# Designed miniproteins, single chains, part 83

Each design is a single chain, and the fold is of that chain. pLDDT is the mean over its residues in the fold that is shown.

## One batch from the design tools (miniprotein)

Design m2881
Fold by ESMFold2-Fast:
Structure m2881 (fold): chain A 119 residues (1-119)
Amino acid sequence: SPFEKFDPELYEFLSSKGEEFLREFFETLVNLEPLSDEQSEAVESLPQSSRIKLGILHGILLGYSVDEISERLGVSKSYVRRVGIAFLEALLEAEEMGFIEISEEMREKIEKAIEELKK
């Protein structure tokens, strides 16, 4: 799985709840939908490193700048870019494999976000 390669601890924890839970979690996240109580509890149970990575993804998808995300999460701008690119690429790989479903509009936003982060 692209998510296992990106963050093995995140993947192991979420997949332990079942493949459908893992799928629904990332689909909820990428579509900027509110997390369910079970999904929120799962996030709170994750290591701080995984929660920071999810925060970077969420910030990027909401349209926050690298500077704002860096300041908010207390991580370097280079870390935000590196993690953001890797996570967004993992989402596109998962969608291409048919593992998750994302809208065409969101796919285009993700592709543009990757290009902006690479500048």
Scores: mean pLDDT 86

Design m2882
Fold by ESMFold2-Fast:
Structure m2882 (fold): chain A 91 residues (1-91)
Amino acid sequence: MIEKIPVEEGLRDSSELLKEAAKYLEKGDVSKASSLTSAAMLILSMMDLPEELKKEVQEKIKEADDYAKKGDYKKAAETLKQLAKKLEEES
């Protein structure tokens, strides 16, 4: 049975993981960034998020993934930093 993570703690932890993922993307380490982003998404999936925030998370992660697939790691990193800031402000 999955125990729910407190929303405030999960938002802070996810924000930190996304900030680290952005740093690795800026260095071109897509594999490490992907691992950290997946860890953040796992935490977020275990939380009772408002639907609007859940939708924004999904849209921002897709936007960052699309930039990374194009090789635009700088824009992918900025997108993850924007999401991290949003999650930190919601915590």
Scores: mean pLDDT 80

Design m2883
Fold by ESMFold2-Fast:
Structure m2883 (fold): chain A 76 residues (1-76)
Amino acid sequence: SMLDELLEQMRAALETAARELKKRGYSVEEIRKRLEQVADSFLAYARDHLGLTPEEVERLRAELRAYIDELVKEME
């Protein structure tokens, strides 16, 4: 589905951002904060411009938050 494709793209972008921030010497806490900011900007764009329902946006929000938790745990 379009939602599953968007989620896969967003997860890939978060993973790439996490790797680059870690390479630049950011702390795990700073990486989490920056990934949350990236996720928030994706969700704002999806809400305002991609014609997604509130329920679809909340699904993406929950999935992205869970993925950020996984990425951060792998850095510990």
Scores: mean pLDDT 86

Design m2884
Fold by ESMFold2-Fast:
Structure m2884 (fold): chain A 81 residues (1-81)
Amino acid sequence: SKREELLEEGRRLIEEGRKLLEESKSPEAQKKGKELIREGVFLALSVHAETEEELKEAEESAELLVEEPELTERNILPLFD
């Protein structure tokens, strides 16, 4: 289903971003890692969005959550089990 595809892609992006942030402290790797996590969080949140307004809220939430790793782990990672 589209829901499963979005969740799998979101999980892959978050895992890749987290690995990049842990393995490299270069500014380029930190920026890329955050971008991957943001995209993955957006995809996970978009699964629960039923309207375009809710999709916009998901995008805005992903931008905020990428700067708060503890909130991302607590609220988003459980969506992937």
Scores: mean pLDDT 74

Design m2885
Fold by ESMFold2-Fast:
Structure m2885 (fold): chain A 75 residues (1-75)
Amino acid sequence: SERAKNIEEIWELIDKGDLEKAFELALKKGLLEFFGAIGAAAVEQKNKELAEKAAEIMEEYDERFKPLAEKLKEK
């Protein structure tokens, strides 16, 4: 299915470190569950801007992600 292909593509992009493309694809396809993984990988790569963007998306759509979002925004 298209959803399965998109999921595989996002994981491949994360594994390759192409986190900006992973973020764009997840946002375009509404795969909100990936923003935690993308944000965590962005923190590991010292990409604070992308980590903050991922945190903002998570907080906007579901308050249950607020604790994870706070970790991604840590100063």
Scores: mean pLDDT 76

Design m2886
Fold by ESMFold2-Fast:
Structure m2886 (fold): chain A 85 residues (1-85)
Amino acid sequence: AEKAVKETEEVLDEQLAIAKEYLRATFPPEEAAALIAQLEAHVEALKKKIRELAKDPSKHEEVEEMLKRGKETLEEDRAILEELL
């Protein structure tokens, strides 16, 4: 359970790093900073939720679903940004 949470957080951190690089390359510095701050806050909230659910072994499936939704949200944000190019 704890290992799965750590691996989940690593995936979220990798996706966040990619999104940050894309935002910095695509938007003016001020707009990029605002979007990055929003995205970082979203990822931190998701990590907190995953950690809380992971404390209960019966919640393992909920942790997996939260990871999937978090990844989908980051991918949707990326797709929206790609439409602006």
Scores: mean pLDDT 72

Design m2887
Fold by ESMFold2-Fast:
Structure m2887 (fold): chain A 60 residues (1-60)
Amino acid sequence: SPQAMKDMIRAIYDFLKAKGYSKEEIKQTMEEILEELRASSSFTPEEIDAAEATVRELLG
């Protein structure tokens, strides 16, 4: 679901931040995750849009 995707992205963000990664390192990791999500046939456009919007909210 889109909500589950948002929750997953937030959890990954919190994990990386807790590990001491910089904003730029987290942004790079999130871009790589978004590329994997877009390449996968397992996710709906709405779930991908939710992931991208959550990354923008956290890192914009």
Scores: mean pLDDT 85

Design m2888
Fold by ESMFold2-Fast:
Structure m2888 (fold): chain A 113 residues (1-113)
Amino acid sequence: SIEEELPKLIEDLSDENPIIRAKAALELGELAAKYGEEVLEKVLDPLVELLSDEDSIVRLAAARALALIARTVKSERLREKATEPLKKLLSDEDPGVRKAAAEALEAIEKKFP
């Protein structure tokens, strides 16, 4: 059930293990893409915060989650909150993070031409 899965996955975004944070970010991205704005409004702020995570695997997962959501959901709130953090990741040390950020920004732009 989405009502049972969401609270636990949101809690996992704050886990001490970066692999658990990254997995939770990707799963929340899938749920927000599938169920739209109702789920997105509950997970957007935590996902945007993970774009500044200390671990590159978590930043990568958050950028990928936001790219997936942006491809399926037209959200002005996502555009307003994620655009500047994603632009900062275009200069990230990790090439995978830079690519994921570029893909997320492209997905956002395509929804708001």
Scores: mean pLDDT 89

Design m2889
Fold by ESMFold2-Fast:
Structure m2889 (fold): chain A 87 residues (1-87)
Amino acid sequence: SMEEEKRKLAEEALELAREIAERLSPTALAQVEREEKRMEKLSIEEQVRLLEQLTVWLYSLAQRLAPDDAELAALMERLIALVQEMV
């Protein structure tokens, strides 16, 4: 079902967000972990909106802290693509 597909994409997006945050800073990782706990209480539609906001925040942070990290850039491209599939 579409709901099952969105749930799998959301789980994959959250895993990528955690990996990106871990590469950026301990503070960023802690923030992603807090948002992950919040997601347990949200509908899939609310989770998608939160992941979209989280993706924008991580993108901004990555451009400021690690603009030349090619591996991080590839992870960000994958995260953006997954989130775009859900909206």
Scores: mean pLDDT 86

Design m2890
Fold by ESMFold2-Fast:
Structure m2890 (fold): chain A 92 residues (1-92)
Amino acid sequence: SLEEARELVEKAEKYAEEGKVEEAKEYAEKAAEIARRALEELSLDDPRVDEALDILDRVGEIYGKIGKKEKALELQVEAGVRALERAVRRVV
């Protein structure tokens, strides 16, 4: 669930702030998996898409902070593409 993903990302952010790289990575990866699954199942018109995109963006920031720059860039691109698709849908 997206609520579970939000809790996981909050824990990952705290671990990253504390320098606990392995714990931050583990919780961030779990949050990203839940958010990706939700995005695959949700219609672009579903308000939960914004929640899932926020979770992916926050996971990207965590990866950046813990030195996983390649994974951070991959997630930011993925989230950006989905956000753009949603924005175009709202205008068109």
Scores: mean pLDDT 78

Design m2891
Fold by ESMFold2-Fast:
Structure m2891 (fold): chain A 95 residues (1-95)
Amino acid sequence: MSPEQQKIKETLIQEAEDLEKELLKAGDEELAERVREILEKIKNATTNEELIEAARELAGVLAEWVRKNLPEVAEAAEEHLERRVKAIEEKLKEA
């Protein structure tokens, strides 16, 4: 794994851990459990494709939570998350 791929993996682990913590504080145990499963996928990821898929799944959980709790900002949040996943994909393609 390149240093850039390793940094992306470490960043996704941290983001997943932070999201699980925030979802538990918000009382959304179901979404927190899904994030925990995604976190294990990230930890076991060895390819760019696995990291990109895990990033998309993580963004999907956050988008679902926003649609459920903050529907007025859901479109903007989904666009932001899509840009984030695309940025990860481009960095991994270059690594």
Scores: mean pLDDT 83

Design m2892
Fold by ESMFold2-Fast:
Structure m2892 (fold): chain A 75 residues (1-75)
Amino acid sequence: MAEVFKKAHEEAIKRIEEEGKKSPEFRKEWEENPEEVYSRFYTLSLGRELGRLVEEEVGPEVGRQVEEELRRQAE
C-alpha cells in the first residue's frame, strides 16, 4: 500500500516536470497554482496505480470502477 502512494507521487512529479519542459503555459500554471496542479496530477496518478493494482488482485471491472471514481472526484 505505501508503495502505491509513493509511485503515484513519483509519477505525478515526473509528469509535471515533463509537461513543464514541453509547455510554457503549463509551467506558468504550475508556478501560479502548484498545489492545485499537484493535486490534479497526483489524483490521476493515484487513480491509475490503484486501478491497476485492484485490476491485478480483484479483477478488471473493480479496477476500472476505482479509477473512474477517483477521476470523477478530481474534477
Scores: mean pLDDT 73

Design m2893
Fold by ESMFold2-Fast:
Structure m2893 (fold): chain A 68 residues (1-68)
Amino acid sequence: MSVEEQIRQEFESRFPDVLRRLRGASREEQNRVLSSLYKDLYDKFPDEPDVVSLVFSEFVARLQRELA
């Protein structure tokens, strides 16, 4: 399995919990949750920071569509 695939699977596994936490959350709480998630994945995959950033951006866009 590629490192990109591993990163995507980590975000996918966290999607339901993050989506639930963002529903009804304040802007400050949403920023806290997303920042914490980004830092955790960035630290977990230190050799692929650009891939983590790309997948995170796609993940946030998907969350925003689901919350609309």
Scores: mean pLDDT 84

Design m2894
Fold by ESMFold2-Fast:
Structure m2894 (fold): chain A 70 residues (1-70)
Amino acid sequence: KKVEELAERIRKAGEEHPEYRDVLEQAARALINLTALGYSPEEAAKAAINMAKQLHPKAGELLDEIYKEL
């Protein structure tokens, strides 16, 4: 599942970059919650990436790179 794969990659990125872990964890949670609310995987991913960029620009950039690899 695209959302679960993205969430898992975000989790691994947080382990590799502890300084961004909190922001990435929040982004993964938002991704899962928005998908559960009926948003498309693409809409949920864009919202999670934008939230991460607002909280920490470097974390948002990392998340954007992960999403592009999927």
Scores: mean pLDDT 79

Design m2895
Fold by ESMFold2-Fast:
Structure m2895 (fold): chain A 79 residues (1-79)
Amino acid sequence: APVSKAEMEEKLAAQLAEGKALIAKNAANLKPSDEDALAALKKAIEEGKPIDSELFEKLSLPDQLEIGKKAAEKLMEKG
């Protein structure tokens, strides 16, 4: 079903706010990224799907920032 641009922007804002909270939590742990989670999130972004917060939490801080940027860019290209 077609979604409005306003609905997509609201979902993106909510997703980014949740992502920032997960980034702050994971920064304390300094763990390496889960390879499968990183690959799945990259594929989801290319397909225009939402970021899975559980998979996102498994990423290192640099990879979380990279995934967040790519998700924002892909949604802006479609909207």
Scores: mean pLDDT 73

Design m2896
Fold by ESMFold2-Fast:
Structure m2896 (fold): chain A 67 residues (1-67)
Amino acid sequence: MELPPNFTEEDYEWLVEYLREKGVPEEMIHVLVQMTLRGLADAEFESREEKREALKEALDKLYEAMS
C-alpha cells in the first residue's frame, strides 16, 4: 500500500486503531483512512501532534458525512 510522502506506516496504524476504538465497522475503517490520507496528502505539518490533530478532524468529518 502506497502512503503519501507526508505520512508514515505508524500514522496509518494509529488511524486504524482510532477508528476501531470508535466502533467503526472493519470494512469502513480502511476506506476512511485512505480518504483521510488522500485529503491531506499535500498538507505540511510542523509537528507530529499537529499531524494527528489534523487527521482526527478530517477523519471525524468524513465519518459524520458518510453516516
Scores: mean pLDDT 76

Design m2897
Fold by ESMFold2-Fast:
Structure m2897 (fold): chain A 92 residues (1-92)
Amino acid sequence: MLEEKVDKLAKEVSELAKKSGSSGSTYTVEGAKLYAAAYAAAKEAKEAGLPDEEVKKAMEEAIEQVKRGEERGLELALKGLEEIKEAIEKEK
């Protein structure tokens, strides 16, 4: 269920990115998931006041969690994809 929601939203974000004039920047479903998870992890780490080295570590950990199909990584991907979709829609 969670993985299915992440995959559907990643596809929607990829399609929205293409329509927003990102000619040549095509995201795969996997690429969108990894990017979104890293984005969400970085945002949480920065909001917690962590230094840049720890922000980078959080991003790398999130990417690996998504690659392993771990629930924590998929939750970060879902959160990031929702925020990215809202940002793209707001600019229309």
Scores: mean pLDDT 76

Design m2898
Fold by ESMFold2-Fast:
Structure m2898 (fold): chain A 77 residues (1-77)
Amino acid sequence: HMGDRKLVELIIKGLKELAEKVPEEHLVKNLKLAAQSLIERYPNDFELIEKLIKEAEKVLSKEQVEELKKFIEEVLK
């Protein structure tokens, strides 16, 4: 749990930089890949996934956040 904080901080910083440089659709794609990687490596760490979604809400639209949540639900299955 404590080790995941730095990863979340890196994702936040990366999202802020990407939001300034890339279209929103490309940002959603990158977040889906990040979420899939986190789920594969930490399958029972739902708090980490929740933090990722919360940070995504700061840079993505409501519709894009819902798309990300549905993708995560499918990966978790």
Scores: mean pLDDT 69

Design m2899
Fold by ESMFold2-Fast:
Structure m2899 (fold): chain A 99 residues (1-99)
Amino acid sequence: KKENIEKGEKLYKAANEMDRIFLDLKEGKITPEEAAKRFEEVYNEIKDLLNKTTREKVEKAIDALRGYAQGKITLEEAEKALRDAMASLLIESNIYKSI
């Protein structure tokens, strides 16, 4: 279905935008708080397309970025949460494209 392909492409684009935000953070181009805000903006555009498990992983990644901004967790811990969220987004993107 064309609608499902478009939804899948939207999720794939969101995962790529999240990767870019994290690379900008690692390069010191943006603050951790700015990265978290940009993640929330991307998440708010796609959240209605996501299952509960993927929503929870994306929300955990946003919380991890804020935790890093507050000095509560390491950048490595935030990166792991981000990679888990992105992996789930790519899986859901592929599911949409297959139905």
Scores: mean pLDDT 85

Design m2900
Fold by ESMFold2-Fast:
Structure m2900 (fold): chain A 108 residues (1-108)
Amino acid sequence: MAPLSARLQEALELSRAIAPTVRAALDANGASLAGLYAGPRLIDTSGLSEAEVEAINAAREAAIRAALEALLAANKDSMVLAYEESFVIRLPSGRAGPARVVAFARRA
């Protein structure tokens, strides 16, 4: 298999390519990606070591990849589009905290 980041990029590119068809179908059912966009979510990393934060980030990246692959594979019948971004923000303590944005188009 390709590396995790390459697989995620391929999934995102494929998602973007099919997005107009999925979006049209979602709009027909009164659903929209924008209505499900939660915005950036801060994950509280206070009390965690840098190694624990890295392990959380690695686990999240694996989960994002698995979710996108599953959703894209099922998308012809499910009308589900997954979109996720991960950010790292600096906490006042100087620690880097992960921030996550997840948006899902509603199922028909």
Scores: mean pLDDT 44

Design m2901
Fold by ESMFold2-Fast:
Structure m2901 (fold): chain A 100 residues (1-100)
Amino acid sequence: KLSLEEGLAKAEELLAELEKRLAAAKTEQEMQDIVDEFMKRMSEIVDEMESDEDAAAVLRYVAARLRALADASKDPARQRLLETAAIVAGLEADRLRRRA
């Protein structure tokens, strides 16, 4: 099981890989697949977290980072996909926080 520090570290690694993969993506479908894989891996990290409170904190951090990436993006499709992912992460964080 993962502590808050370990969860944040793994999330940061996935965010760095997300940025790298999106920079190499050439189609909207490739961007969608990359974002879907990122969200799946984030879900796996969240499931391994020691507490719902820590999991919610990691997802809030990820949601904020995804919004920042969306705002920095010049590609409308990439911006929309990242913004949607940020909303999903934020909603899941709120769900976990309500349980804690």
Scores: mean pLDDT 88

Design m2902
Fold by ESMFold2-Fast:
Structure m2902 (fold): chain A 75 residues (1-75)
Amino acid sequence: LRKEVMEELDKAGEEASRLVMEGKPEEALKLVKEKGKEAVERAKSAGDLETAEEAKRRMEEYLRTVEELARELES
């Protein structure tokens, strides 16, 4: 479960990075939020709270990165 959840979230992060580079930071934010929420809920449903916490942390890291890039593009 943990490996699968983290791999899916990492793929979402890579896709989000591409979206930001294409000038679509809002789509990148939506993607990370959607996939991050799904990852956390999947881990919680499986009773794996450690994986849920890790997924939430990684989602927050990707969100911060996208927000920083989006702010730079706006500025």
Scores: mean pLDDT 77

Design m2903
Fold by ESMFold2-Fast:
Structure m2903 (fold): chain A 53 residues (1-53)
Amino acid sequence: MPKVPEAVVRPVSQQERDDAYGAYVSALMNGKDYKKLDEAQSRLDSAALGWLK
């Protein structure tokens, strides 16, 4: 099955980093949910690592 996803291992752009940061801040403001914060932090970390690439 030849399946080519639209987003094929691409570098994280500044737009994605900005979006991840916004999500992180939103999670903190929303309810300081321990689990939500962990997921948002993971997103931000992934964006930062991709940015460095």
Scores: mean pLDDT 60

Design m2904
Fold by ESMFold2-Fast:
Structure m2904 (fold): chain A 94 residues (1-94)
Amino acid sequence: SLDEEIEKVVKEQGEKYGLSEEEKERVYESLKKLQEILGRELSLEEIRHQAEIFSLFEAARRKRTDDERVKPWQKFWEMVEEVDEEVAERIAAL
């Protein structure tokens, strides 16, 4: 199911960025909320891209030093530039 794919992608991206279970849960909730805001289900490609964006956001929040924080934020903004205008606008509203 789509929910099983979302859970799998959230786990993979969360492990990649060293997220806690609570942080992974927030990524999952953000993806579900994004679908509600858009009024449609995300494609698998969109799920992968948005899960990485939200995971980078959670990783940035967790870092203790400015240098450690800058790297996740830089990658987050680079990825936002590659998102279509509608999706970028909806992410900004979250």
Scores: mean pLDDT 73

Design m2905
Fold by ESMFold2-Fast:
Structure m2905 (fold): chain A 71 residues (1-71)
Amino acid sequence: SLLDEVVALGRELHRLVEEAEKRLSPEEAAKLRKEVDEYGKKAIAALSRGDYAAAVEYARKGIEVVRRALE
């Protein structure tokens, strides 16, 4: 289900953020956390509306932000 996908993506995003914070400077980590938190807020807002597809897309965008920070 889309809800199961949102939960799985949220766990993966959390794991990736923790890994990135270990590799990045404190300043880079703070910037990354702020960008991820903005997508997290949008995902929560989408979930509150029952828009699981939008929540999945915001979670994926959060993961993309973390992956870019590690390039």
Scores: mean pLDDT 85

Design m2906
Fold by ESMFold2-Fast:
Structure m2906 (fold): chain A 92 residues (1-92)
Amino acid sequence: SAAAFLQRLRETDPELFEEILRRIAEKVLELARKGAPLPENVLRSAAEILGKPELLKDLEKVEASEEERERVAKELQEHFARLLAEAEERVA
């Protein structure tokens, strides 16, 4: 599972673990800057990971359809899956 892999990665390669978290956080903020509808908890987590909680104040609330939210969620999931696959290859 992804959670088990990340937990092991945190213990065996903390630098790679932090790199993955940072890249995910950067993707979240990139999408938010483009006006993509992201949950507030996801935005807050990304801002905290990047050490920039003040960025939340500059992000406007976006009204969006269910389809738009699903599309953004899928894009984030695909990005995360790609990062995990790259990490697994690097630790193999």
Scores: mean pLDDT 73

Design m2907
Fold by ESMFold2-Fast:
Structure m2907 (fold): chain A 100 residues (1-100)
Amino acid sequence: MEEEKERFLKASKAILDTLVTPEEAERLMAFLEKLSFEEQGAFVDLLTRLAGRNPEKAREVIRALAEGDFEKVIEILKELRPEMTPAEQALADRLIEVLK
């Protein structure tokens, strides 16, 4: 499990480096490290899906997380919910629960 978690975090960082600055990616990776493996998977999956449809909003979420502005993250996710699939809404709800 630890090796799988490390590989997952490395892959996640490579994706994040295309969306945000290296400093923001490092802070976000530190945040992800505090989450369970399932929570990390749900979080990265949601961000990857959002980045495909709305890269600007995905970047805003990542920046707010890197800054520790969890209220803004929750606000952005709630704003985007009407445009999400049911699976993405479930992932967003899980992330909101973790951030509260």
Scores: mean pLDDT 70

Design m2908
Fold by ESMFold2-Fast:
Structure m2908 (fold): chain A 109 residues (1-109)
Amino acid sequence: SLMDQIYDTMGLLTGVIHSLLALGDPELEELARELQELLDRIGDAMRLYAQGNRDEALEQLLSSGEEAVRLLERALELLRSKGASPETLELVEEALRTAESLIESLRES
């Protein structure tokens, strides 16, 4: 369901944030803060959806999904340049694919 895709995306974004913070790199810490702000906005959109403001919530989720793709692409480039583990790269790639799939589902809604 659309809700399951949103919750999966939120879970993966949380995992990415923790992985970025675990590396102790100031540039990755800043990116983690940007992703946390995005995750908070997705949470706000989910609250709007639950309150019956469905159309506004879906527009905010689409905008947030597009921003997630941009931030995750930047995360992937930075992590590759810094020699991050294959496991960390795979997590970010999974988050990116999930965010792209969510955007497609939102556009079809």
Scores: mean pLDDT 88

Design m2909
Fold by ESMFold2-Fast:
Structure m2909 (fold): chain A 89 residues (1-89)
Amino acid sequence: MEEIDRLLEEAERLAQSRNEEDRIRAADLLIEAARMLLTSEDKQEILEYIKRIERILEKIKAIPTDNLELEIRIGMVDLMLAVLKLLAK
């Protein structure tokens, strides 16, 4: 899935920016990638992309924030990852 790879590459570039708008953008890109994975029927592909999303999300979380918009998006990614893991059983 070339489109998901492109989204994740952009998210990884933005994930550790000092600019909170860039980190919000990174989280939004992870949400979009997770949404696209919900339509995939390849469980092995889903599991590999879950790991990539988790690594990028960890990078976003590595810089502490009190920005509510960013915290909400982080929570949304965590929730979507939980759903994807359930579907990949």
Scores: mean pLDDT 84

Design m2910
Fold by ESMFold2-Fast:
Structure m2910 (fold): chain A 106 residues (1-106)
Amino acid sequence: DPEKLKQLEAIREEMLPALKALADRLGLDFAELEENTRNVYQMALELLHAALSERDPELAREAVLALSNDDLATLERLRAELDPEQQAALDLAVAVTEALKPLQNR
């Protein structure tokens, strides 16, 4: 679907600078992240996992699962336990997920 691809590319272009800035803050190679992920949603999940895993790998797993399942109550609870840098990573992942919702068949 050319229209859906155009909308996905527009979302990617809008979100890419914030994803790159977060990757740079976490000390990750953004070019390698782009190569290893298929889309901005997967990039956002990988960055969220990286931001949270340094402190708590189980918290990172719970956050990724909650985001994937649209579990807003769990995301709000987890956000309260995060530092400002981790909250920014979660907020970005949520923003990417929300931007993509109209384009997803779940």
Scores: mean pLDDT 78

Design m2911
Fold by ESMFold2-Fast:
Structure m2911 (fold): chain A 91 residues (1-91)
Amino acid sequence: DAAALEAAVAELEALVARAEAAASREEVEALAREMEALAREAAARLSDEARRRLLAVAAEAGLRIARALAALSDAETAAAIEADIAAARAR
């Protein structure tokens, strides 16, 4: 599992970096969908312990991608996304 977990985490970090560098909301949304698919596929192939670790990394990656989307959004949409991120971090 260690090699599979390391590979999945590296792919998630690469997607987050691409989202943070993205120039459009559409690009960030596509990367968010790719991240969700990657996390789900990797989680299905890992042991329970490695899966738990991957899901924690994926949750944080999702919040970082959401913040990238907020940065490319109008003020009202950005405020809604930041409120959702704050609520998720408070859990």
Scores: mean pLDDT 82

Design m2912
Fold by ESMFold2-Fast:
Structure m2912 (fold): chain A 77 residues (1-77)
Amino acid sequence: GTAEEAGEAAAYGILQGVPYDVIIRRLMTEYGLSLDAAVAAVNAAVEALLENRDKPDEERLRIAAERAAEAIRRVVG
């Protein structure tokens, strides 16, 4: 769903070194997230990527995307 797709976009953007303000704007314009939901997604993805620095990039991305999607659902639910 939209939360999962937006979460993947947030996690991938951070991993690729895209600036946080650019990621937030994309989440709002391309996925229809509120500012609060977009910020929550970025914060969750950043935290997950940092906590899992010892893991391969593919696994880190998956974990970060899942955490970002959950954060989006908590804000909009």
Scores: mean pLDDT 88

Design m2913
Fold by ESMFold2-Fast:
Structure m2913 (fold): chain A 105 residues (1-105)
Amino acid sequence: SMEEKKKKAEEAIEWLREEAERFGDPRFLELAEQVEKALEEEDWETLSQYIARGIGRKLVIELAENIAKELGIPLPKTPAQEGALLDGYVKKLSAEEMRELMARA
């Protein structure tokens, strides 16, 4: 429904702004602004496309893989491992601690 799409977009915008602050990656803020514009213009077709792809999922995957490569640790293979790696990175854990956290996810 349009109500569900609006709610998902609003939740995604809030999350994207929080992730922009957490990681200092401007792409999260840029995507938040694009989703906000589509919501303000009532562009339900564009919003449906963002939701179907998972809003911000590509950015999360790319960021997690880039961090893993930089630290010389294995690439995350699941959303749970992506989340564990990114959480550890924000908490400034060591590469070894982040590897162990991913192994448990």
Scores: mean pLDDT 85

